# Designed miniproteins, single chains, continued (3): the designs that were tried, part 11

Each design is a single chain, and the fold is of that chain. pLDDT is the mean over its residues in the fold that is shown.

## One batch from the design tools (miniprotein)

Design m8352
Fold by ESMFold2-Fast:
Structure m8352 (fold): chain A 69 residues (1-69)
Amino acid sequence: MKVSKDQLLAEATVGMAEIASTVGPISESVYEKMLANLEEMLAKTTDERDRKVLEEAIATLKALHAQQA
């Protein structure tokens, strides 16, 4: 329930992906950079709640990209 900076960053990243999907498809390079950033954050995160939020954000980003492929 505590909102962390990592959670806000993950939600902002997913929000940007959703907006990009609405106005046009996410480019491969943007998708790869966003995915890499989220996976790096997940690797550095030790808090279980923050890890779950990042895993959900990664899953959402992958689902949005898959719909555009």
Scores: mean pLDDT 70

Design m8353
Fold by ESMFold2-Fast:
Structure m8353 (fold): chain A 118 residues (1-118)
Amino acid sequence: MNKEISERLRKAAEKGYEEGLKAFKENEPEEVKKLAKEYLKKAEATEEEIKLFEEAIETSDVEKFQEALAEYFDRLQEELEKNPEEIEKIEEKMYNFSAAAQLVAELMRERNEKKKKE
C-alpha cells in the first residue's frame, strides 16, 4: 500500500508539473502569477504558504521556495497518514500544488536569467 501510494503521488506531481509548464508557456507573466495563486488555492494551501510563495517570486529566493515546498509536502504526508482513504483528494492536492510550484519556479528562473544578462 505505502509503495503504491507513493507512486500515485509521484505520478500526480509529474502531471501537475507538466500542466504548470504548459500554462507558463501559453500565458503572459501577469496571468501566470494569477494562475499560480489559483492552483495554490485549489491545493488548499494556507494563507501563510501562499504568502511564502509570493515572497519567493518577488525575491527569487530559492531557499524560501524550497522551504515552502518542504512544509507543504510534509503537511500533505501527515494528512495522508491520518486519512489514507482520502488518497484521491491528496492526489488532487498534489497535482494542483505541483502545477503552482512549476509556475513559481519558471517565474523565478526568468527573473534570475534577466539579472545574469545585466
Scores: mean pLDDT 79

Design m8354
Fold by ESMFold2-Fast:
Structure m8354 (fold): chain A 82 residues (1-82)
Amino acid sequence: SLKEKAGAAAKYLIDRGEEERIELLVNSYFTDPEEKELVLEYLKNSDYDKAKLDQIPIPELLGIVREFLEKAKENPKEYLES
């Protein structure tokens, strides 16, 4: 699913030192502090296949995260629970 792919992509990027960039992306889609924290906790607690993601360009990984955030932006709690 998109949320699983986005979680994997974001956690992979966070583990590579891109945590601030991921936080800035989340902040660009959400204004509510509780929603920001909910989304960030989901992304930070995701797992990934390093060998698979090492083959994907960083701009493509960021694109997956942006697509997820765009879909989640109106009701992130409901989207993550679905």
Scores: mean pLDDT 85

Design m8355
Fold by ESMFold2-Fast:
Structure m8355 (fold): chain A 63 residues (1-63)
Amino acid sequence: SPQAEADYQRALDAEAAGNLEEAAKWYRRVVMEYPDSPYYEEARKRLEEIVAQHPELAPLAAP
């Protein structure tokens, strides 16, 4: 959906800017709101990588 793409792009932009808290929130939104989108797998993977490197952000990745 257009919303899944927009939220995924916002997450990528936040990650590129070094804003990992913001990136985690947008990736989580893609995972939670758009599980059937083509962006689900990559958003989930990036979110898991962020949490693995920054465990303090795990609450932002939880459902």
Scores: mean pLDDT 83

Design m8356
Fold by ESMFold2-Fast:
Structure m8356 (fold): chain A 78 residues (1-78)
Amino acid sequence: MERVRELLERALAAARAGRWDEAAAAFREAARLAEDDEEARRLVAEALAQMGLLQAEQTGAVDVAAVRAQVAAELAAL
């Protein structure tokens, strides 16, 4: 859990700073480590939603509705 949480914190911090490549890399690593842990998967889903909202605000290019739908589907599978 600690490593996943740290990676998600780094991803969100990078996203807020506009460093999307770094945010995406940290998020992918966190998601990979979270695959067999329900609590970690929930944290990843929440972070994905937050990053989607941040990117939409900064670039207008992310489909926020699609990101939210994906998060809702992942949470429903827990």
Scores: mean pLDDT 71

Design m8357
Fold by ESMFold2-Fast:
Structure m8357 (fold): chain A 75 residues (1-75)
Amino acid sequence: AATAAAPKIVTREVDDSTTPEEAAELAREEMEKLYKENPDELFVVVYYSSNREQGEKNAIASAQANAEFIKEKLA
């Protein structure tokens, strides 16, 4: 069996002006950087803000970007 290590979760705080689209892009760029530096490890990068409503949207957008990146790289 292939030993799949549990993914490492990285959280980043952004300000309340960050849009979900920007959060998704930042997450994708961070994932690509981490993947290049540590190709044998899996990372999940979540961007959040202190504003509750915006923070939720940014967290969801960044999580979706992470899932898409992983799907593309492992396909």
Scores: mean pLDDT 71

Design m8358
Fold by ESMFold2-Fast:
Structure m8358 (fold): chain A 71 residues (1-71)
Amino acid sequence: SAARGREIFAERDAAMHGIGEAGAGADLSPLVGAVFDKDFLAKLLQNGIAGTSFPALGLSDEEAAAVAEFL
């Protein structure tokens, strides 16, 4: 659920600061504009993007889906 996703996001806030405020947010902008798929976003949250400030969060499939639903 979105509420669970918000809780997980808050628990990982130190790792998420880079993607939320200035990090890989710009690098994700074309992806979000072209293809917004919650399943894809969930996998992106699990694995991160190599060579960017977007970290791999180590989330389970259920946790990643919940965070993607929140976002």
Scores: mean pLDDT 57

Design m8359
Fold by ESMFold2-Fast:
Formats: C-alpha cells, sequence, structure tokens
Structure m8359 (fold): chain A 59 residues (1-59)
C-alpha cells in the first residue's frame, strides 16, 4: 500500500527532525487498522503520541 509507505516515510522524517530539534530519541511506528485507516505512534523521549490517519486522504 503506497499510502502506508508514504506515511512511514513522512513519520520517520518527522521523528528525525524532532530528535535533532529536542535532543531526545524519537521513533515512529505505523500499524494498519483496516483497509483505509492506519494508527501512527510517535515516541519522543518519554512522551507517546497516537493519531489515526485516513489512507484515502492525501493531505
Amino acid sequence: NEALETLKKRGQEYAKLLAEALGVPATVKVEQLDDTHAKVTLTVGDEVYEVTVDLTKSQ
């Protein structure tokens, strides 16, 4: 799924920028929930953020 691969790439770029800006480790995990949705988990230091993304919307 190209949308999932794009989401993983963008998430990893964002995590890298956060790690460099804040001086803390940052990682991203992307899990497909269904055919049109994925859960993105971003860990920045000891903080965890989750968001559900609609894979049919590209913005």
Scores: mean pLDDT 76

Design m8360
Fold by ESMFold2-Fast:
Structure m8360 (fold): chain A 63 residues (1-63)
Amino acid sequence: SDDKADRGAAGAAVGALAGDDDRGIELAMRESGMTREAARQAVEAVRAGDGRAAFEYAKQGAA
């Protein structure tokens, strides 16, 4: 599931870096099957500069 977690974290990062949390949440959920709550936390972690935490949320939230 690391591949799915990588895609989820990347989706969250795309949204966070674009200044579009909703897009980051949707991409993270769609790419990795993350829950909405995990996707929100992943986007927030990316904005805080913590890519490791974003990846861990993606790993735990991936279906």
Scores: mean pLDDT 75

Design m8361
Fold by ESMFold2-Fast:
Structure m8361 (fold): chain A 78 residues (1-78)
Amino acid sequence: SRNEAAKKLLEKLSPEAQKVLREGFDKLNEAIEKTSDDEEIFKKAEEIVRDMQKKLNEVAKKEGLEPIELKFEKKDFS
């Protein structure tokens, strides 16, 4: 499942990177629950994922690690 892949990724990350992902996933889930329009959910999630990616890149830079690339697809909402 998608959640299992995300959990395995989190186990390899620093506490700071894990916090960014958890906060982002919480915002993503809230957007999905509050909106019934698939296109609006997709737009909001894309913005959330972009913010998460920026924060993860900053954490990776600070820690001297490779940036974590987030994959975002419309199907991940289904």
Scores: mean pLDDT 69

Design m8362
Fold by ESMFold2-Fast:
Structure m8362 (fold): chain A 80 residues (1-80)
Amino acid sequence: MTKVLDLGKGITATITTEGDTVTVTVEATEGTTADVSPEKADALADAINEMAGGGVQLVDVEEKKEGKKKTITYTFKRLE
């Protein structure tokens, strides 16, 4: 399953769930993660928890930069 959230200020998060793995890809063009409002950050956390069906553990973080666009990919595993 895949869900896309607009975090504002040119920041978008894509959440993908496959089996026990949840992948969150954050793309920022003009803003940074620090520019995300608390309300948008809470909405992202809620969406991750809902798609995972419970608690998750962060297992990997990958960063890429292309010009002004920065992409950060977070990989989570469901806790069992």
Scores: mean pLDDT 75

Design m8363
Fold by ESMFold2-Fast:
Structure m8363 (fold): chain A 80 residues (1-80)
Amino acid sequence: SADNVKKLLEEFLKLEEQLVNSKDYEKAKELAEQAKKTLEELEKEAKKLYPEEAESIEEQKEYWLKTIEETLEKKKKEAE
């Protein structure tokens, strides 16, 4: 439902903000995994509502997955 997509998007953005602001690598890793899981559910629900936008949804997911991975790698280096 549209309400589910909105809720998942809000949860994802909150997790992403917490990940970016985290100074603890183990906590950042947990937040990254939660963000990835929320993003996967968001993709699934968004594609159900907007099947014609499937490619755009997949591109947005790939962008966010890359952003999460790059942020986590930066946090790992800062923890070394």
Scores: mean pLDDT 85

Design m8364
Fold by ESMFold2-Fast:
Structure m8364 (fold): chain A 67 residues (1-67)
Amino acid sequence: SMEEKRELARKIAEELERELLRQYLAGKITPEQVGPLFRERLLERLKAQPDLSDEEAEELLEWILSE
């Protein structure tokens, strides 16, 4: 269902946010890199999901970014 897909996208986004925060605190990325890397890596992870089409992955990315 769309609710299950949104829950999956949110969980992936939360995991990625924690990873990027750890990289930022470790001095591996700059503040300016955080936003672009979040967008790029979230889309890659969503497209890698077997139950999501590329179109659904892009729609879920925009939904996450609109919050």
Scores: mean pLDDT 87

Design m8365
Fold by ESMFold2-Fast:
Structure m8365 (fold): chain A 71 residues (1-71)
Amino acid sequence: DLDKLKEKLKRAEEELDYTTAMYYKSLIYSKKGDIKKASEYIREAKLLSGYTEKEAQEIAKKYEEKLKKKK
């Protein structure tokens, strides 16, 4: 499953889809248990999508809390 995420990340980077690439990086780090890095990559994805720094930080905090509840 993690290998499939890495393949999707490579494809997104090859297509210069940096927003999608940051999203897949967040999923990879969440699977590794690195919740902090996962939330940082979601923040980057939101910034690339045109959200403000404040909005991106609020979304990243909610995402971090959601990942902590993941079984």
Scores: mean pLDDT 78

Design m8366
Fold by ESMFold2-Fast:
Structure m8366 (fold): chain A 80 residues (1-80)
Amino acid sequence: SSEELLRAYQAEAAALRAAVRSEEDLEAFREELKKRTKELSKQLSEKEQVLVGARTIAIVTEAEVLVRHPSAPAGELVLP
């Protein structure tokens, strides 16, 4: 189901995020998520694509904060 695809994507994105340690890793991470979301968009409704996009933005923002401010607390979106 599309819910299973979304859950699988979130798990994969979280695992990829956990490997991000530098600005170079962050760029590779963004590129990988962009490819995965493009493929998922073919199988998801417009509403589900919005949810994937929102979750992707959140995960990328968390990765950016951790790379640029490694001592910053993790949680909801943290803007420096």
Scores: mean pLDDT 74

Design m8367
Fold by ESMFold2-Fast:
Structure m8367 (fold): chain A 71 residues (1-71)
Amino acid sequence: MLEELTRALSRIPGIDEERATLIALAYLHGSEEQARAAALRELSKTHSPEEAERLTEEALAVAAATAARLS
């Protein structure tokens, strides 16, 4: 699961492997709200607020779709 989530997230333009791994870990070990907060925090380090927010929602959608496929 972690490896598949990290791979799926790192394929999103603007999300590197390090950010993808941190977001994937937050998604697997916390609530969706905690994963959203972690993604926004990590992406805000390298992106504008608007881009970080957009990428956070894209990352959560990709994570949910990937998790559903692997369930």
Scores: mean pLDDT 82

Design m8368
Fold by ESMFold2-Fast:
Formats: sequence, C-alpha cells, structure tokens
Structure m8368 (fold): chain A 76 residues (1-76)
Amino acid sequence: MEVELSPELSDWLGERVTLMEERARAGDLAGIERVRQEFLDWLDSHEDEIGRENKERLKRFVDQLTEDLLARARAL
C-alpha cells in the first residue's frame, strides 16, 4: 500500500533530504542538525494534516537519516 504523499510534500521532503546530504558532503555537522530541526519543527506544526502516527514515523526516519549523514560527515 503506497503512502501517497502530496506532490508538494514529497518535493519538500526530497529537497530537505538533498540539503542534509549536501551538508554531510561539506562536513557541516551544524548544518545537518539545523536541517533536522527544520524537519522536526515542520512535522510538529503539521501534525493535524499528517496525523500523529505518520508524524512519529517521519521523525524516526529523520533521526535515522541524521545519524547516517553525521557518521558520513565525521568520516571525512
């Protein structure tokens, strides 16, 4: 069952992921944390649209992505 995110939400999430990956390639740990916080703030402000369960799943995704990218940046 495909979770159909709106095209606009999908584009926004993809752009944020790309920004985090660019920060990781630059070794910018603070930049990665900033984009993570922007993600979390957006999810908290849009809980009514996405629902609590989806918000928790997306938070977990963002946390796992952040840990992976921080590890890559530290390996530089």
Scores: mean pLDDT 77

Design m8369
Fold by ESMFold2-Fast:
Structure m8369 (fold): chain A 99 residues (1-99)
Amino acid sequence: MMAELERRRQELLEEAAERERELKERVEEAKKNKDVEKLKELVEEAFEEQKRLLERLLELAEQEKDEETAAYLREQIDYFEKNREEWLKKVYEQIEKMA
């Protein structure tokens, strides 16, 4: 791998980790306040951020011509999309029962 692409991957993962930490703090605050609407918004935001991370990692793998990693990431994205609606429905039901 080119050092420049590896650097960009690390920066992307660092940014994703910071966003996940911030999102987790907001989720805990919303749970504490029993803010059902906010929890639903944050769950949707979390799914969008996860998908974005996978798509950005796929772009980097494609630039590196890393066919094995690109194939793996495409499978992860497909699995995520296939299960998205089922997971969101289940999470929303749990949130609504919380308040």
Scores: mean pLDDT 78

Design m8370
Fold by ESMFold2-Fast:
Structure m8370 (fold): chain A 75 residues (1-75)
Amino acid sequence: LSEEEKKKIQEAAEKGGFKVTSAEKLSDAPLTEELLEDLEKAFQVMKDMGVKSGGYVLYDKNNNPVLKLTFEQVE
């Protein structure tokens, strides 16, 4: 993961009140804005469900796994 990709992943998590504790890229393709929007939506759903910590795998439009991460609630 590039520093820019790490920053974008953290920004998506922070909008949901989370922080990313680990991130592993499963694809050589760069993270698109669409993938980051999908990730942001996933964090909002997890916040609404009262999730405090967990793991998540992000998939691209071709159903290939792109990113595996762990996260926890900031507050």
Scores: mean pLDDT 81

Design m8371
Fold by ESMFold2-Fast:
Structure m8371 (fold): chain A 65 residues (1-65)
Amino acid sequence: SEELRQEVIEYARRQSGRDMSDLRVEPETDTMLEQVRRILRAGVDGRDVDGVAREAHERMREVVS
């Protein structure tokens, strides 16, 4: 959907606009951000968002737990 596409663009713009000098990057945080991007991309592509979200949740659970 166009709305989800705009959300992805806004998210990327917001992240790239941040001052990298104060960014605390942890492996868990990086993994979570990648999974969120996957869910948003699935929505933009008109794919099975629920399926992708479930996979993303499992991936994050494996890293965090």
Scores: mean pLDDT 60

Design m8372
Fold by ESMFold2-Fast:
Structure m8372 (fold): chain A 80 residues (1-80)
Amino acid sequence: LPSLEEYMASLSDDDLRYRVATTGMGYVGLAIRYGKLDEANKILDLMYQGLEALEQGDRDQAIAYYLKMRELLEKVKKEA
């Protein structure tokens, strides 16, 4: 199986942008549900940084921010 990073690298710019935005907002909602407002704000900031990177054509940076959002959510889930 390809890694999550390899999968994200295979997406078009539009699909990657959509994935960053929708997944980011979903993760923010989950962090709020678990009462982790500080982590929700961090995930939101990472989502906007990823979207900005994509606007500048930096796909690798956008994927890196996406992976950081996922890492924060996994931490939220373990602490819930």
Scores: mean pLDDT 83

Design m8373
Fold by ESMFold2-Fast:
Structure m8373 (fold): chain A 89 residues (1-89)
Amino acid sequence: MSKEDLIKIFESWKKVPGVNKELVDKAIEAVKEGKLGEAFGYMLADRYKQLGKKLTDEEIDRLAEALRKQGFSDEEVEAFREVLKKYLE
């Protein structure tokens, strides 16, 4: 996924009622720093918080595996897991 695609997704997300601007800003900052796993973590954390949904460790691991299959590094996958656990445990 390109940085332009991520920016477009985040811009679209900002139009949804109840968006956490702090999490969106952290996601944008992470994209600018090349920390794509962390950026996706913040984006999904906001989305699941809007749905009132908590995630199990198994669900987080499945999402992390999907990120790895998209070509993310082990470091980015671990950053993604850490963000989701912090906000959705």
Scores: mean pLDDT 77

Design m8374
Fold by ESMFold2-Fast:
Structure m8374 (fold): chain A 62 residues (1-62)
Amino acid sequence: MDDEIAELEKERNELETKLAEYRSQLAASTDPQEKARLERQISFYEAKIKALKDIIDRLKAN
């Protein structure tokens, strides 16, 4: 029961939804420029989700 943890969990869920969206778009894309853009977005969101998970895990361990 921590409002900060609840907000971070919500942000993580939103980022996971966007990541799934970008992965779907990448699978459907045939344009090399679009694929490169989507791959950069996917990498960015994966890194951000990992960072948020690490923060949430630290807060929960306390």
Scores: mean pLDDT 83

Design m8375
Fold by ESMFold2-Fast:
Structure m8375 (fold): chain A 94 residues (1-94)
Amino acid sequence: SKEEKLEKIKEILKEKTDLDDENIEKLAELLYFLLGSEEPLGALLAKAIDTNDYSELKEIGVKDEQIEALKELIEKIGKEKTIELIQEIAQEAV
């Protein structure tokens, strides 16, 4: 279910990051939205992180607050580790 997938994403984020609960919740909703649909949206997310251009994510309905939570993670662990973590979440939680 959506609730079970969201809880799994939150568990991975709590174990792998030092994000606060508010940013974990926002980022989990973002990752569920992008990774819980078509595989091409995961590639779009990785491209946005690599290029620092989030305009395409905003066009498909990603909220500014969710992008800010993603930027907070990138600031803490870097782009490469963020992309690796997203790939892990896609395989284990979605």
Scores: mean pLDDT 81

Design m8376
Fold by ESMFold2-Fast:
Structure m8376 (fold): chain A 108 residues (1-108)
Amino acid sequence: SREEILKRIEELIEEARELKEESEHPLVQRLLERFIRLAEEAKRLLEEGKISEEEAEEILRLLEEALETLKELKELLENPEADVRKVVGLTLRLIGLLLDLELLLKKA
């Protein structure tokens, strides 16, 4: 339901804010700030009735994938011996997810 989607987006925003407080890495900070901005915009558009429930479900899916990818990236960047190729791959995947979110929100 619309109310359940709104609640889940609010939970994702709170999780992202907690991750931002826990992370000192500049890249993670910037990506979390972008994530929070997009999630808050999604919440606003859903509350204003400017997106359908189906569009909101797709936005929620992308937000959940983006936050999971951010959590993986944070863990990887906390390891100084992390595989640079994995760092690059996760960063590119995350940028792609955030871009898809931004494009969906702009169409509303």
Scores: mean pLDDT 87

Design m8377
Fold by ESMFold2-Fast:
Structure m8377 (fold): chain A 75 residues (1-75)
Amino acid sequence: MQQMQDLLQQQIEQLRQEAEELYNQGKITEEQYERIMRKIEEAEQALQQGKFEEALDLIGEAATEIYKLKREAKK
């Protein structure tokens, strides 16, 4: 349980940093950034409540969105 929580917290922090970097570099829109950050916030809240399955789903959604945006950033 504790090891899973630590892993999920690390993934949340990484996704937050990646989203911030993409936004600061102008590679994603403010709307896309806010959407990702909302998912990250919900994942943090779920994790704090011990809802690991919900946190995993939200992390997966945020990671998938970031991955798609990175691929589309080639112009």
Scores: mean pLDDT 81

Design m8378
Fold by ESMFold2-Fast:
Structure m8378 (fold): chain A 67 residues (1-67)
Amino acid sequence: SLEDAINFLVEKLGLSRETAENIARGIAYALENNDEVVLRAARHELIEVAGASEEEAEEVIKLASSL
């Protein structure tokens, strides 16, 4: 769920709730619109800016997709 993605970002990656909500909502929007470019950009931001591993970035996307 979106909330599960937010909680993962806050608890696992140490992001603020505001930042986590922005990222999770952006991913959910990209998934809903099949926007591969935005989804790749979000994955890159999670890894390069938030310090996520590739596995952690994939988990966030998976959690956001499971409404």
Scores: mean pLDDT 82

Design m8379
Fold by ESMFold2-Fast:
Structure m8379 (fold): chain A 66 residues (1-66)
Amino acid sequence: MSRLTVSNASAETIEALLRAGEEHPSVRATVEGPTRVVVEVEDNPSLAAGLALLAIGEGAEVKVEN
């Protein structure tokens, strides 16, 4: 499991991460604060990396834990 802690996220970035959780059964996105989302990705490191890069590209801070 890859765990992404996304901080300083815009509402648009949060919505994109929540949508990824709806579209991908291996992805769970949980809002933990006004600008913070935790994304858990099971058995798909490439998808986890893609979501991290998306968040970073939008100006968010991402911490990745496996």
Scores: mean pLDDT 82

Design m8380
Fold by ESMFold2-Fast:
Structure m8380 (fold): chain A 62 residues (1-62)
Amino acid sequence: DLEREVRIALLNMILGLEKAAGASPEQIALMEKAVDAAREGRWDEARKLLEQAGNSAGVKAL
């Protein structure tokens, strides 16, 4: 699904930007789990993990 691949690519871009901006290891770990959940089609879990990380841009990307 092209839309799914685009959303996952956007999440990975946001994750890279957060790492460059000095996000905490805890925030990065939650975002990495969110990317994994999104790849498996677990979108509700991905959204909750992004919300826990405080990443509104990632939530909007889903």
Scores: mean pLDDT 81

Design m8381
Fold by ESMFold2-Fast:
Structure m8381 (fold): chain A 106 residues (1-106)
Amino acid sequence: MEELKKKAERYIKKGDEAEKNGDFETAGVYYLDAGHYYEQLGDYENAKKAYERAIEAFEKAVEKGREDMKPLLASAYRRLADVYEKMGETEKAEFYRKKADEIEKE
């Protein structure tokens, strides 16, 4: 578990570096993977934060014309919804699932 925690932290740092360089696509992928590792640890607070950062990064990539990032954006919203569900925040989970559905429809 300690190894997985260090891997999650490392992936956040890599995402931060990519974001600083304007590489929002790469940043989003690193944040999404970090969120997955935090989720495997049962660290829902850090998983939530990582998925929120992935969403922000993918939204910036889409705004710059990277429409191919929409499936990853939808996936990040779905994972955020799943984390909120596990935290007992059912209304927030429903809201983010709806956001994912809207993106996949566009």
Scores: mean pLDDT 88

Design m8382
Fold by ESMFold2-Fast:
Structure m8382 (fold): chain A 79 residues (1-79)
Amino acid sequence: MSREELLELIRRAAEELKASGLYVLFSEESGTVMAEATIGEDGEVTLSNIKFVESKQLPGTSMILILLEGGKSRVIPLP
């Protein structure tokens, strides 16, 4: 999955869930990476604070979205 494809999936998920901020976990060749995604009012997605989490890839999924909702988190697996 390319960065452009990643940003588009985050944008669509945010629109469906009406969220303005997400944490994203995604797999890369070296393991699992976490980033903070911010969605503007126009739907523009920006990634910040990109961190390497671990050397193991996410099992059975290419990405996971973590939503922060009033102190709760929701995990959404992506292809």
Scores: mean pLDDT 65

Design m8383
Fold by ESMFold2-Fast:
Structure m8383 (fold): chain A 65 residues (1-65)
Amino acid sequence: SDREIALAVARAVSPLAERLMRRLLDEGEAAARALSEGEKAFLYGHVVSRLPPELAARVAALLAS
């Protein structure tokens, strides 16, 4: 599933990336608004770039909220 792919990619980056991605997937826009600009930049640079294009677009849109 998209969730399993996103979490597996994030885990491969770091435990912090997995934790942030899990929050984003579970809480959506509320989690995105709670993330710092540094945390968003980290997820964009290290996780989103490694996702399948369709999933990458959805996560990137969520982080932009």
Scores: mean pLDDT 86

Design m8384
Fold by ESMFold2-Fast:
Structure m8384 (fold): chain A 107 residues (1-107)
Amino acid sequence: SRADLLAELRDFEAGQIDAYERMLTESREAAIATLEGQLAALELLIARLRAEGAPEDVIARLEEQRALTEEALAAVRAGDEARARALLQEAIAHERALRARLEAELA
């Protein structure tokens, strides 16, 4: 159901926020491994939700988060610490905003 989907997304987003926040203080190598894991998890979730016929607005929001995660990973790999930090903070803000909307819709 939509409620079950939104609850799953809320829990997923909470885990991603925690991971992104930790990356602000991690070494470059640890940050790369964490971002690769987060990107893989997002790609699997998006693929499953598309197969299950999830609403396009939900999928679009996850695709936005995927794009930010890809940009952050590229910045970390390039050694651009300032850009990586800015993108990680933006990813955290987007995840928090999405989670707040999901929690409001579940209330």
Scores: mean pLDDT 77

Design m8385
Fold by ESMFold2-Fast:
Structure m8385 (fold): chain A 85 residues (1-85)
Amino acid sequence: AEEKLLELAAEFEARDPALAAAIRAALAAMDLAEQEAAFRRAVEELQKKVDELLAAGDVEKAKELKERFLYETAVAAVVLAERLA
């Protein structure tokens, strides 16, 4: 879908540059929403796995998985903050 819309933008770049720009802007907005949805699903899967490990009595693995996720999330947040500063 994204590749086809980029092809359409390229085709219209010479004939209708405003339409080409609008298509690229829409794709950028869709990409952000898709990334946000994927992140939410990853958090949900991680929480489910942590809960499964805790229910099985595997507290050490649950703690390790949670700490690793928090570390990776913190690193991503710092990178985002640096880009916005």
Scores: mean pLDDT 64

Design m8386
Fold by ESMFold2-Fast:
Structure m8386 (fold): chain A 65 residues (1-65)
Amino acid sequence: SVERRFAAALSAAYIAQVVGDLRVEEEGDRIKVTLLRDSPGVRALVEALEKAGKAAGKEVTVERV
């Protein structure tokens, strides 16, 4: 389902936060992702979260440090 795909993508983003690749901040239907490390893997993860989030009715914004 859309909800399961979004939950999986968000879970992957929180794992990336634990290892220091990015920061995730949630405020209602808004999700802010701050990239702390830029790599093809992190980029692909963020693209998956943006796609899944948009499909689930969430606003996903991405910033770089």
Scores: mean pLDDT 84

Design m8387
Fold by ESMFold2-Fast:
Structure m8387 (fold): chain A 89 residues (1-89)
Amino acid sequence: SELVEKGEKLYKEGQEAEKAGDLEKAKELYAEAGSLYAEALAENPTPELYAKAAEVAEKLADVLEKLGKEEEAAYLRELAAKLREQAAK
């Protein structure tokens, strides 16, 4: 899937941005990756794709906490937990 391939590329770019300390860029890249995975899940849900989406949501939550956006981070951690549950089925 082109959506999954693009999402994986953006996720890796987000990890590099986070490693470099560019939290705003990491936030944007993780959010875009998560959006692409959500679109891919709507088209063809798989346990592997739920796991990828959960991982991105957790990374985005970590970055949002570092940016002081605790309420948004809490929402994404709850979303990640639900996605992890689907990945385990």
Scores: mean pLDDT 89

